Designed miniproteins, single chains, continued (4). Designs and how they scored, part 60

Each design is a single chain, and the fold is of that chain. pLDDT is the mean over its residues in the fold that is shown.

## One batch from the design tools (miniprotein)

Design m14204
Fold by ESMFold2-Fast:
Structure m14204 (fold): chain A 69 residues (1-69)
Amino acid sequence: KRKELIDEYIKKGLTPEEIADRLMLEEAGFSKDAPLTGGARDRARQLLGPERYEKIREEVEKYVKEKGI
């Protein structure tokens, strides 16, 4: 399911960083349609913690690299 969501975001033209931010917001309990505001990102990072955020970024970057996109 998470890989399917990443594929959908890639089709929409999001960068790996934007995809990671979207996944971070989703995991923190924000809706898929939530805007990528500074406040939303800060709140999600506080809820998940720095280690979990880093894991999400690493997962996205690794997946994008594996797909060659």
Scores: mean pLDDT 75

Design m14205
Fold by ESMFold2-Fast:
Structure m14205 (fold): chain A 95 residues (1-95)
Amino acid sequence: KPSKEELEEEIEESLVTMQRSVVLQTDPSKVDEEQAVRMIQRLIEKLEKAKSERVKERVAEALDALSDLLLSLPNPSPALRRAAEEARRKAEEAR
């Protein structure tokens, strides 16, 4: 009896959860700043468009994980710091 909408929600939640797991296991010294900023922008867009509370929670958790990773970098660029701080703020606002 799961609806198509419920299945789509579950798939999206699983994909975001997997992305967060990869972020948590990423070596800070190997982070590509341009890729990290693009990933934050995509997650923020996904958070704003998400209709499901479960998907919003998983996106917020992924944004928190990315923010923590990027703020742990030695000498992050001002642009990267701003992106990380915005990610953290957006994650907190979604709760």
Scores: mean pLDDT 75

Design m14206
Fold by ESMFold2-Fast:
Structure m14206 (fold): chain A 80 residues (1-80)
Amino acid sequence: AAEMEAFRAIQLLNKAKKYLEEGDFEKALEYVKKAGEIVSRLPPELAEKLIPHFEELRKLAREKGYDEIVKLVEETLKKA
């Protein structure tokens, strides 16, 4: 169900945030990519619920200076 996919995306984004805080940028990027793939398949109603999670991740990535994740999040949000 789409709700299960949305929940999975939230878990992946939370894992990405943890890796960003730990400085593991490669792992963080991998989890953001996986979450973005799920979001691209979600109905708009469920995709919108993930926007705050992506915005928090974008803020953390900017604070860490990891521009690649910032760009990826911005591209994902444009599609949602």
Scores: mean pLDDT 81

Design m14207
Fold by ESMFold2-Fast:
Structure m14207 (fold): chain A 73 residues (1-73)
Amino acid sequence: IEELRKRREELEEAKRELEERREELRKELAENPDMSEEEKIRKEIEINLLEMSIAATELVIERTEEKIEELEE
């Protein structure tokens, strides 16, 4: 059970780091309107990949929480 709780904490921290990176990229896009189209596309792709990673991390967190709840019964 303790290992699952530690894993959840680690996943929540990883998710926060992904969210921070996504916010940085969004800010770069907003603050640099003169950015080349190629650079904009690259950053948008990275944002999409980060969003997918965040969603996947959320699913793993939910699964881990389910297992913790089962073991706490």
Scores: mean pLDDT 81

Design m14208
Fold by ESMFold2-Fast:
Structure m14208 (fold): chain A 65 residues (1-65)
Amino acid sequence: MEEVRELVRKATEAAKAGDLGTAAAYAGQAMRKAEELGLSGEDVARIAEEEGGLLVADLIRKQTA
């Protein structure tokens, strides 16, 4: 969980800086780590929403769909 939250936080920071490529890379890493822990993409998107990363949450959901 904490590793997923860390990666989501980094993705959110990159998105706020306008670096969508870096944000997507960290979001992808967070989803890979979440899969190892048995979490869904929706669980990762929820963590992103909790961290204030609505854009990152949307990005994760689009990658999961």
Scores: mean pLDDT 79

Design m14209
Fold by ESMFold2-Fast:
Structure m14209 (fold): chain A 73 residues (1-73)
Amino acid sequence: ELPLGIQILQVLAEAGRPLTASELAEKLGVSQSTVSRALRVLEAAGLVRRERVGRRTLYSITAAGRATLAALA
């Protein structure tokens, strides 16, 4: 199985829209806390972007994140 961080990047790329940590957790079948920890690492690495929209925190894949996925294909 792919590392969780790579699975998060794949889901974001396939969705084509920003997602919450809760939506990612539901899609991946893991806890929201597990996804939130992975998202912090991905954000620090520049692979995802965090955006606050009202009371929601949304995450989207960056150009660097897409390049990372392309390198795995």
Scores: mean pLDDT 86

Design m14210
Fold by ESMFold2-Fast:
Structure m14210 (fold): chain A 61 residues (1-61)
Amino acid sequence: MEPTLEEVLAETRRRAEEAGLSPEEIENLVAMLRDMYEQGVLTPAQALHAARDLLRMIERD
C-alpha cells in the first residue's frame, strides 16, 4: 500500500519519539521531509525510506 505524505510524517514522528529525539528535533526532521516533498525531491515512499535510515543511524548512537 502506497503511504500518503501525512501517514509518512506521522510514522516518522512516532519512530523519532521512540528513538529519543527532542520535540524540536522531531519537528525539524518533519519540516525537512515536508519541504523536500513539496519541492518534488522526494516521494512519500522515498521520504519514509530516508526517515527509517536516519532513525536507524540515531538508534545506533
Scores: mean pLDDT 73

Design m14211
Fold by ESMFold2-Fast:
Structure m14211 (fold): chain A 69 residues (1-69)
Amino acid sequence: MSKEELEKETAEAMAEMMAALADKLAEKGELKEAAELYRKAAEYAKKNGLEELAKELEEKAKEYEEKAK
């Protein structure tokens, strides 16, 4: 495994962990905090070349921002 491959796998795992935490916040009704964490996870994923995951997380962030209004 190259350093680049390891970094990408680590980034993917980190983004997924952030998303899972955001899911739990949403389940608790903390919609604003969930949206914020989804946005941070999406930005992290995008910076690490995980474009598909970043798009999914951005969509969730927007959904929960609307629900929090």
Scores: mean pLDDT 80

Design m14212
Fold by ESMFold2-Fast:
Structure m14212 (fold): chain A 87 residues (1-87)
Amino acid sequence: SDFDTIEKLKKRIEEDPKDLEAWKQLGKIYEKLKKYEEAKKVYEEAIKVDPKYAEAWLNLGEVLEKLKKYEEAEEYRKKALEIDPNL
């Protein structure tokens, strides 16, 4: 279930806060559930852990667009492309 997966991912993050894949998967599950505020918080924390994680900036931009924060979404997309121009 999505609940069991969320709990497993939270445990991975608690044991290793630098597990960027766990942060990404947790954010993606919240997006799937249309829990965009929760997804936003997850990606913001991933960026605090690794500010060069280009995919987290990109995903945060997508979530901000769902939240109708279009100007912020564009700025975060630009940051992702600055980190990884091949995105």
Scores: mean pLDDT 88

Design m14213
Fold by ESMFold2-Fast:
Structure m14213 (fold): chain A 93 residues (1-93)
Amino acid sequence: GMSPAEYYAKKGKEKLGAELALGVAALSVGVAKLLITKGKADEGVIRIAEEAIRNARLAIKAAEKAGDKKLVKLARRVLREAEEVLRRARELA
């Protein structure tokens, strides 16, 4: 079996990975929303929104492995926002 120290170290790495991926996803959503608000819905904005979805999904997976239910909920919210931003970018492109 895994030692307690190894268990907590792995959980800490998974939590940090979730927080970093969530931060990247949230920033990407914010950038895409800003560009859409300024009437700039192009292939670049679509790509930013797709990257946000990818990072939000990574954040969910890492948060689930970390056992952090609050991070899972936040990552799922960011995923929904990223999917909505992608939909809007595609409709305006």
Scores: mean pLDDT 85

Design m14214
Fold by ESMFold2-Fast:
Structure m14214 (fold): chain A 56 residues (1-56)
Amino acid sequence: VDDVLIEAAARELGVSPATVRRQLRAPDPALLEEMARRAGISPETLARRLEGLRAR
């Protein structure tokens, strides 16, 4: 996945790019829930956003 797209997603979600990269490499439900909570969205919504990043 392109680092520019990861940075854009991190900015949109209010998390660090490293956190987005970690979720894309090794999905962790607990981290997903924490990221979603910090971004003010549901874990399901966040999961869809991350799947969009994987789909090149």
Scores: mean pLDDT 74

Design m14215
Fold by ESMFold2-Fast:
Structure m14215 (fold): chain A 56 residues (1-56)
Amino acid sequence: SAEEAFRRGLEAMNAGDYEAAIKAFQEAISLDPNLTAAKEMLEVAQRRLAERRAAA
């Protein structure tokens, strides 16, 4: 479900696995396009991944 995908994204964020978080949030949005929280978290995860890559 969209809620389960969103939860997996949050767990990935807590683990610092931004690539897994991005995939999970994209899945949540695909299942429920009105889940605004997933869209917001997707932007956060993408920004965190970009920051990590820029710092390497």
Scores: mean pLDDT 83

Design m14216
Fold by ESMFold2-Fast:
Structure m14216 (fold): chain A 96 residues (1-96)
Amino acid sequence: SLDEAIEELRKLVEEARAKGLDFTATVLETAVKLLEEAKKALEQGKVEEALRLLEIAIGIIEIGLATAKRVGDEEGAELLEKALEIVEEALKEVEA
């Protein structure tokens, strides 16, 4: 569910912060905010808006992942890859 995706992303934020991965934590916090906005859109029956917000979250995570890989942040990249899978699964559930 979208609620489970938000909770899982929040755990990744905590892990990133604990490891001092400030850039990765900021990307993940932005994704959490977008998923919370998507949840509010769904509660209002705005499915198209929710889908767009999830697609924006995916795009931000992809840019973050590319940056982490470019600077050799292997731990940040791993957390961002997990976040990407979580948001992609949430997108599929909203489309169903």
Scores: mean pLDDT 90

Design m14217
Fold by ESMFold2-Fast:
Structure m14217 (fold): chain A 62 residues (1-62)
Amino acid sequence: MISDEELLLAYRAIKGEDVPPEQHAAVGRALRELAAKHGLDPATDFPALVKAIEEELKKRGL
C-alpha cells in the first residue's frame, strides 16, 4: 500500500519538481504500485498515470 508521503512525492516528481535523491526509490515504488493497480505501464502511460495519482490524492483528501 502506498503511503500518503510516497504518493505526494510521486506527484511532485511527475509534475517536474525537484525531489531529493534519497527519495527517488520511494517515488519509483509509488509509481510502479499505482501503475500495476490500474494496469498501466509507468514508462509509457504517463498521462493516465498522472490522472491515477490525482484520483488517489482526491480519494485520500490530499
Scores: mean pLDDT 77

Design m14218
Fold by ESMFold2-Fast:
Structure m14218 (fold): chain A 50 residues (1-50)
Amino acid sequence: EEVKERGEELAKLLEKGDYEKAEELARELAEKLGEEAAREATEIAFALLN
């Protein structure tokens, strides 16, 4: 659930062109939830954008 919510936040940032904030959020996800969870959140974000 948290991974999905973070993926949605990433999608919004990417769509708005806030690449700096998106990169920072992705790094925070990897640090807090681990590499696997961060990867999954990123995949969700890209799925939402397409």
Scores: mean pLDDT 78

Design m14219
Fold by ESMFold2-Fast:
Structure m14219 (fold): chain A 61 residues (1-61)
Amino acid sequence: MSSEEILEELLSKLPEEVREKALELMKKARQDPNAVPSEEELKEEREVLREILRIEEALYG
């Protein structure tokens, strides 16, 4: 499977709140794909990524 397919499957298994936050961050990145992320944006991305990774470990670890 492509990385996008795996990501979509993981997102479908996440709690709705976490999934919505991840989708919002991805939409923001898509609006300005060449913009340099701010420190605040990088912090939010890391927090969402950590939540995804912990859920992945719980489901697949």
Scores: mean pLDDT 69

Design m14220
Fold by ESMFold2-Fast:
Structure m14220 (fold): chain A 84 residues (1-84)
Amino acid sequence: MVRDLIDPEEARRSVRAHLEEAYKDLKEKKNKRRAMIHLSVAMLEASLLGDEKTLELVRKAMDAFDEGKYDEAIKYLKEAIEAV
């Protein structure tokens, strides 16, 4: 499978990098569109890794973001970064 050619630790670093960019986009840059793109990529990659804890936290961040609860979205993003 193509999956066996991908280093899991490198994949985890990619998830973390996308979550960190989403955090910066929401907190510092106020770029909601870019934050959503990074969250979507992190969610897909976390799902492919099978990291249920990180995936659940990313889902909570996306739900909070969709509801306009940006402080809660930032909180869940920080927790997801720590979990991955």
Scores: mean pLDDT 79

Design m14221
Fold by ESMFold2-Fast:
Structure m14221 (fold): chain A 59 residues (1-59)
Amino acid sequence: SDAEKEAAVKGTEKAAQELVEKGLISEEQARKAVEAARKGRDGEEAQRNGVRELTLALD
């Protein structure tokens, strides 16, 4: 649903912001993760996309 997708995008945004504040990823990497989450068709795909990009940024 749209609500589940929005919640997943906001979750990715919050996680990305916390990682930037801790100095673990750049603001550009955080933005990329949020955009990847927005490209998801539903909440599950949005969450998976966001987690994948944040994990790659931490590598």
Scores: mean pLDDT 84

Design m14222
Fold by ESMFold2-Fast:
Structure m14222 (fold): chain A 56 residues (1-56)
Amino acid sequence: GAVERANLAGAGAALAGGSGLSPEEARKLGYQKAIEAGGDEETAEKAGEGAQHAAS
């Protein structure tokens, strides 16, 4: 559901931001982690955006 998708996006963003990656690398990692966790493309895109924001 929506809560589950938001949690996946948030977790991906937090993980990427904490790793010291560039914004572009954080976006890609957040996307990949959301997909690996079983998220759909929309969730993965949001996770990537959140990770990019956290890294910038």
Scores: mean pLDDT 71

Design m14223
Fold by ESMFold2-Fast:
Order: sequence, then structure tokens, then C-alpha cells
Structure m14223 (fold): chain A 58 residues (1-58)
Amino acid sequence: GPLLEEAIRIAKEIAKAYKNGDKEKFDELMKRFQEILKQLTDEQRDEVIDVALKELEK
């Protein structure tokens, strides 16, 4: 659904900001991410975390 797609998009952007050392962008994205995660199921949260970890490996 739209919230899961948005969470995945933000997770990828968080990983990119982390790799680039952009702490301000990382902190801003993390605040938005936490609000969306509250609206997801535990299974959906696990999926989003897996996507973020895979993006960090690139």
C-alpha cells in the first residue's frame, strides 16, 4: 500500500544519507520514518528494515 511504498522510499534515502555522511538529512528523514513506522504492521516494518540493510550493502 502507499504507506509501505513511502517507508521503503524513505529507508533507501536514509541509507544514502548515511553513506554520504549527511547527518542533517539523515536526522530529518529518520523523524519522518519513525512516524510512518507507527502506522505499519510488524511484518511490514521488518520488510522495510531489510530493504534499508540491503541498500547499505551497495
Scores: mean pLDDT 82

Design m14224
Fold by ESMFold2-Fast:
Structure m14224 (fold): chain A 86 residues (1-86)
Amino acid sequence: SLNQDFLTAIIYYEQGNYEKALEYAAKAGDKARELIEKDPSLSKNPLVQKLIKIKQEYEEGNFDKALELLEELVERLKNGEIDFVS
């Protein structure tokens, strides 16, 4: 699930394994795109939007930008500003 891949990305990020963190964040971004196809209203979900952007930067080889976006997303989750997809 998107939530499981994103949680795995957070775990690797907290371990300092940024390569694996970005790999799983990108996988979560792929699942975010699949969820939008089933429910287009999810395109407005902040977690869904950011994961798709992380996937785009990752595919383009912009790993520093992808990591910056993942860091922002992790901090917003910790601060209660975003939540996992219901």
Scores: mean pLDDT 86

Design m14225
Fold by ESMFold2-Fast:
Structure m14225 (fold): chain A 61 residues (1-61)
Amino acid sequence: MAPSDELIESQNRIIEALRAGDLEKAKEILEKAVKSIKNEEDKELLERSYRLAEKTYLARA
């Protein structure tokens, strides 16, 4: 199924925070999103996307 609007919105906000170099804000967004998202698959997708994005942006810093 297509990802939820909540998942997409949370991914975008996490990417914005990481681009700004604000890792703490990115983690806060992830934690709030994981608690709000009821779908287990969406939670796993968000967590994996966060780990990949964090690794990518930290490696570029």
Scores: mean pLDDT 74

Design m14226
Fold by ESMFold2-Fast:
Structure m14226 (fold): chain A 56 residues (1-56)
Amino acid sequence: SREERRRELLRAIAEALRAIGDILDAELSGGPDAERRIAEAERRLREALARMREIK
């Protein structure tokens, strides 16, 4: 339904924003595993963007 597609879009947008926040947090903290955390969050961001493109 249109409502379900809207909810899916909003969930994908929320996930993208969370991933961006995680990337920024990892870069700012500069912890021992920051590179791994950034790569993981970048993967989630990429997946969220792909999902948004599929939703019409």
Scores: mean pLDDT 85

Design m14227
Fold by ESMFold2-Fast:
Structure m14227 (fold): chain A 63 residues (1-63)
Amino acid sequence: MQQKLSEAGKRAYEEALRLLKEGKSEEEAFRVAKDILEEAGASPELAEIVARIAVKEAKELLE
């Protein structure tokens, strides 16, 4: 479902933010976000782009 991809994007951001708040690495946050997006049906290329944006936005919020 297309709704899964939209929800996955939001969840990727929320999980990246939570992991960074817990003191996890940016690398770990990126991997978790990417996995969420790929499981929702995003291509590897799209998952990398969106996960990278999610981690960047989460890091910016915490800075």
Scores: mean pLDDT 79

Design m14228
Fold by ESMFold2-Fast:
Structure m14228 (fold): chain A 55 residues (1-55)
Amino acid sequence: LVEQAEERIRKLIEEGMSLEEAYRKVADEFSDAAPDLEEARRAGRAVQEAYEKLK
């Protein structure tokens, strides 16, 4: 999950988005795709860890 978030953020940056713009977009995508609150929380943590690794 963290690796998937990291790859998605990197791809958006490659397409011309800033790191913060890419982070926000990926966080929204992963949250919206989650089937329940527990998975949404897990997805949010994964995106946060990916963002931290890319800083």
Scores: mean pLDDT 78

Design m14229
Fold by ESMFold2-Fast:
Structure m14229 (fold): chain A 56 residues (1-56)
Amino acid sequence: EPVFEPEDPEERRRRVEALLRSLGVTDPETIRRHLEQWERYLRELEENVRRLRERE
């Protein structure tokens, strides 16, 4: 989506976990690994967006 609206980390985790469960992923270790990867990815995206805005 063109508009990126950051959420509370706790709310975001709940949504990601719920999504994974809806896909049939119930193993807590697997969910945790996915959450870690998503958190890192989102953090990098946010940092890159911030950097680009500051670069203007």
Scores: mean pLDDT 69

Design m14230
Fold by ESMFold2-Fast:
Structure m14230 (fold): chain A 69 residues (1-69)
Amino acid sequence: SKEEELLEVRRRVHELLEQGDVEGAIKLVEEALKKFPDDELLKHLLEVLKKYKGLSAEEIQRLGTLEAI
């Protein structure tokens, strides 16, 4: 289902951000948006991830992003 796919996307984004892989997280969300182009949560997540380019995993954790998604 769409809900199951979106949950899996969020889980993988969390894993990538814990590793500091913002570029991988961005690519994953962009691919999900190709399937669900009108999903507001994915659009919001993509904009947040773009702002996190160049940040360390520790800086991302301090921003609470993993708890927000």
Scores: mean pLDDT 76

Design m14231
Fold by ESMFold2-Fast:
Structure m14231 (fold): chain A 103 residues (1-103)
Amino acid sequence: AVAERYRRLAAEARALAAARRPVGEVDIREERDAAGVPLGVEVTFTEGPALGPEAAAALYRGLAEALELLARAAETGDPALVDEAHEAFGAGVAAAQAALAAA
């Protein structure tokens, strides 16, 4: 089931956050419509200097929250949970990007 898959991935992301596993360089791309509304975020990880453990943990935590919200959206059909998932992931991505800019 899709929801079960999302929950398994969320648990894995939380474990990575707790373990403070390093992340390589992150390339963040944002898709927008003509009104400037974000349609989605693409995150690409490449080999390079690792993000600090706190930035990596924030990224994994945001991903875990987003995946749990997507699991609930898949079960309930509530589109508001998809928007919450986007916000949760965006917060983690923003934290990682801020750490990258400070390095």
Scores: mean pLDDT 69

Design m14232
Fold by ESMFold2-Fast:
Structure m14232 (fold): chain A 86 residues (1-86)
Amino acid sequence: MEDEKIAKEIVERYKEGVPLEELAEEAAKKGSIYAAYLVIAHAAHKGEDFEKLKELLKSLEEATKLLEAVKAGKSAEEVEAELAAE
């Protein structure tokens, strides 16, 4: 629902020349990992650096897990320890 609207807006802004890193961070802050993945997929189709895209994806997954755990009542330190073990 809201995820698709956020994804469309972010992808359109990427096509307008807004930096990928800024848009991916914005998508994660809005709680839409779907929008973050979709804009990164569009950047990959445009021939962006795959190593940079992989690093952004990993960081966004880690940030999303942290946000979900905090909302569920887990501490940030507990989630960080879990991510470090993976």
Scores: mean pLDDT 66

Design m14233
Fold by ESMFold2-Fast:
Structure m14233 (fold): chain A 72 residues (1-72)
Amino acid sequence: SLEEEIRKKILEIIAKKLRIIGLEFDIELLKKTKPDDPEAQEKIKKLEEEIKELEKEIEELEKEIEELEKKL
Protein backbone atom coordinates (compact mmCIF):
# COMPACT_ATOMS: atom_id res chain seq x y z
CA SER A 1 0.00 0.00 0.00
CA LEU A 2 0.99 3.67 -0.35
CA GLU A 3 0.92 4.00 3.45
CA GLU A 4 3.43 1.12 3.81
CA GLU A 5 5.74 2.67 1.17
CA ILE A 6 5.60 6.05 2.96
CA ARG A 7 6.29 4.34 6.33
CA LYS A 8 9.35 2.52 4.92
CA LYS A 9 10.75 5.79 3.51
CA ILE A 10 10.16 7.57 6.85
CA LEU A 11 12.10 4.79 8.63
CA GLU A 12 14.94 5.15 6.08
CA ILE A 13 15.04 8.92 6.76
CA ILE A 14 15.14 8.27 10.54
CA ALA A 15 18.02 5.78 10.11
CA LYS A 16 19.98 8.30 7.97
CA LYS A 17 19.34 11.10 10.50
CA LEU A 18 20.67 8.87 13.30
CA ARG A 19 23.77 8.16 11.17
CA ILE A 20 24.30 11.93 10.71
CA ILE A 21 24.07 12.46 14.50
CA GLY A 22 26.72 9.76 15.00
CA LEU A 23 29.00 11.35 12.37
CA GLU A 24 28.53 14.84 13.90
CA PHE A 25 29.49 13.37 17.30
CA ASP A 26 32.66 11.86 15.78
CA ILE A 27 33.55 15.22 14.15
CA GLU A 28 33.11 17.13 17.45
CA LEU A 29 35.15 14.50 19.31
CA LEU A 30 38.01 14.84 16.79
CA LYS A 31 37.84 18.67 17.02
CA LYS A 32 38.05 18.54 20.85
CA THR A 33 40.68 15.76 21.20
CA LYS A 34 42.90 16.48 18.13
CA PRO A 35 42.29 20.14 17.12
CA ASP A 36 45.70 20.63 15.43
CA ASP A 37 46.15 17.12 13.95
CA PRO A 38 46.25 17.23 10.09
CA GLU A 39 45.18 13.54 9.88
CA ALA A 40 42.17 14.27 12.10
CA GLN A 41 41.30 17.29 9.89
CA GLU A 42 41.33 15.05 6.78
CA LYS A 43 39.07 12.53 8.58
CA ILE A 44 36.70 15.37 9.56
CA LYS A 45 36.45 16.44 5.88
CA LYS A 46 35.54 12.87 4.85
CA LEU A 47 32.91 12.64 7.61
CA GLU A 48 31.47 16.02 6.52
CA GLU A 49 31.27 14.72 2.92
CA GLU A 50 29.40 11.61 4.17
CA ILE A 51 26.95 13.88 6.06
CA LYS A 52 26.33 15.92 2.86
CA GLU A 53 25.60 12.73 0.89
CA LEU A 54 23.21 11.49 3.62
CA GLU A 55 21.43 14.90 3.66
CA LYS A 56 21.01 14.66 -0.14
CA GLU A 57 19.58 11.13 0.20
CA ILE A 58 17.14 12.37 2.88
CA GLU A 59 15.98 15.21 0.57
CA GLU A 60 15.38 12.68 -2.24
CA LEU A 61 13.37 10.43 0.11
CA GLU A 62 11.33 13.45 1.34
CA LYS A 63 10.49 14.33 -2.30
CA GLU A 64 9.42 10.72 -2.92
CA ILE A 65 7.17 10.84 0.18
CA GLU A 66 5.56 14.10 -1.09
CA GLU A 67 4.76 12.41 -4.43
CA LEU A 68 3.31 9.35 -2.68
CA GLU A 69 1.21 11.55 -0.34
CA LYS A 70 -0.35 13.25 -3.41
CA LYS A 71 -1.71 9.81 -4.41
CA LEU A 72 -3.51 9.34 -1.05
Scores: mean pLDDT 88

Design m14234
Fold by ESMFold2-Fast:
Structure m14234 (fold): chain A 104 residues (1-104)
Amino acid sequence: DLLEEMRKLWEETMKDMGILIKELKGEEAAKIFQKNFEKSLKIESSPGEYAASIINIYETAEEIAKEVELTPEQKKALERIKERAEKALKLMEPLIQQSLAEQA
């Protein structure tokens, strides 16, 4: 059940992003969050779209980390976001390889 597994990864990633933004300080971090996070909310309920959303959340979290000094809790949240992004890519790898093989 790839769709359900991807949805659960996305929900946990959203929770960790919530931890990251709750302790955010500074207007620049807020702007990066708003600009990039809105892209991750456009989900059409496919495994690939959940995976893309998780990756976009991770990219946004990395941009925030470059602009502000993270608390220990925010650092842990970022690490969990990264781990879920890596897991999402790994779960999608067979489907990506199949799509590339069909295009070749």
Scores: mean pLDDT 74

Design m14235
Fold by ESMFold2-Fast:
Structure m14235 (fold): chain A 81 residues (1-81)
Amino acid sequence: SAEEILAQVRALVRDYVAGRLSEQEFVARLQALADTVSPETAREVFGEAVEWARRNNLPESVILALELMLGEARRRLREAE
């Protein structure tokens, strides 16, 4: 579900911010999660994740990685139209 994927995204963000994941591992795991869901679900999840990250003043590297995933989902949706 979108809620389960969003929870996993938030867990990855916490691990990255805590220094438990490198930037490369963080981006790779976000991409792997995005690949398990439809572009519609990815857009919903990463859209909510970007808003959550901005509200909580998370590092720019987190916001940029989440926006990259959101942009990829939006691109796939446009190609499917």
Scores: mean pLDDT 87

Design m14236
Fold by ESMFold2-Fast:
Structure m14236 (fold): chain A 69 residues (1-69)
Amino acid sequence: DDYEAKIKKYEEEIAKDPKNAKAWNNLGKELAKLKKYEEAIEAYEKALEIDPNYMEARDNLLQTKEALG
């Protein structure tokens, strides 16, 4: 799966709208698939800074922190 193309897509969405919580969450999901857990955590935290009630981003953050240890 072309992770580079997906990451670039979400980075471009973020560049157009830095308050796009969904794009930050999606970026985190792609980073987590690559086991880049610290970078994924940062992306999920950005999504939650924008939308503190973003349940999917919160759940993804907690799961990723558990995977990191």
Scores: mean pLDDT 86

Design m14237
Fold by ESMFold2-Fast:
Structure m14237 (fold): chain A 60 residues (1-60)
Amino acid sequence: AQREQERIEAELREDAEDLAEELGVDPGLVYQVLKKIYEESDGSLPFTVLRKKAEQLLLE
């Protein structure tokens, strides 16, 4: 449980960088969006859903 937060943070950073390269957006902005969605969902959403929601918001 304690180590899960570190793994989640690492996954969010990797996903943010990957999406930023794909979309041509600042990776810091993508990371902020992913983190916000994660926190608002109280960490209950899987990473695949987090990525999809962040991508939809960034493509608006």
Scores: mean pLDDT 74

Design m14238
Fold by ESMFold2-Fast:
Structure m14238 (fold): chain A 63 residues (1-63)
Amino acid sequence: SMEEEIEKKLEETEREAVRAYLEGDYERAIQILRDTAEELKDKDPEAAEKLLKSAEILEQQFG
């Protein structure tokens, strides 16, 4: 279902972003979050907004 695909994408995004963060690649972590937010903006606007907020927080701390 669309909901299952969205959930799977969010889980993958979280895993990849956390991996980049732990490796010290903050620019990559921010980009991963922003890319998924763009993909989900029409399918799940609330999830997209949360991802963008997370990216903004990381950019403020490490950008």
Scores: mean pLDDT 86

Design m14239
Fold by ESMFold2-Fast:
Structure m14239 (fold): chain A 70 residues (1-70)
Amino acid sequence: SEEEKKKIEEEYFKKLLDAFVDYVDRMGQAIEEGIAKGLSREEIFARLDEIGKEMNEKVKQIKKEYEKKL
């Protein structure tokens, strides 16, 4: 039904939002910890790049899951 579809769309949006919040938190922590540990800019950037790649994979998985339900 249209009502069921709207609920699925809301859940989808919520999961994407939660993934984004997690991404922002992880980026902030990586920068803070990297500075505290005296990591080089290159090491910090590599960590940030990895976090970004993990976020992109998580978003793709969420999209694939919800494309099957919508």
Scores: mean pLDDT 86

Design m14240
Fold by ESMFold2-Fast:
Structure m14240 (fold): chain A 77 residues (1-77)
Amino acid sequence: GALSLLEAAEKAGRPDLVREIQEMLRRRQQLLEEAASLSGPEKQAVLRQMATEETGTLLRIIGIMIDEGIDHLIKPE
């Protein structure tokens, strides 16, 4: 999850990755607040956007950590 990646990025001394994860979490909050005021297809579109953006960011960061040999710092929860 996002918290496990955040802890791994902090342990790795990667402030750039920490910042990206924190920005992703802020964006998640924004989209969830937007979705709360919507219904039907519009709400589903916002929730899909949130899921797509978050999944993309998490997988990209995991890929960087694997490539750099620091993926062992990620806790599976």
Scores: mean pLDDT 82

Design m14241
Fold by ESMFold2-Fast:
Formats: sequence, structure tokens, C-alpha cells
Structure m14241 (fold): chain A 72 residues (1-72)
Amino acid sequence: EITKLFLARLAYLSGQEYFKKGDYESAIRYYELAAKLAPNTPLGKEALKNASIAAEKAGDLEKAEEYRKKAE
């Protein structure tokens, strides 16, 4: 669990770097990985919320809504 949380943090940070560069597709992939490694945690929920925002920025409104619901 601790190892998975550490890997989730690294995935989240990678997602943030891609988001900052405007690479929303790569940002989404890393945020999904973070949420998968740390499900039902504050980090995982924050990753899904940021994946929703990245999907909206990429123009995928359906995927954005899916991530938003998973983050709730």
C-alpha cells in the first residue's frame, strides 16, 4: 500500500508536468494511473478531478464528466 501510494504520487506529478505543457492526453493517462494506484484516497480523487479538467481542455466532455463522477 505505501509503495503504491508512492508510485501514485510520481504518476500524479508526471500528470501535472504534462498538464503544464498543454499535453492533456498524457496528463490524463498519468492521472488515471495515479487514481488506479491509490483508489478512494485524497490523492486518487484529486487525480480524477484533474483528469476531468484535462479531458475538458482536450475537448472530451463525456470523459470529463466520467472522471468528475468518479472523483465525487
Scores: mean pLDDT 85

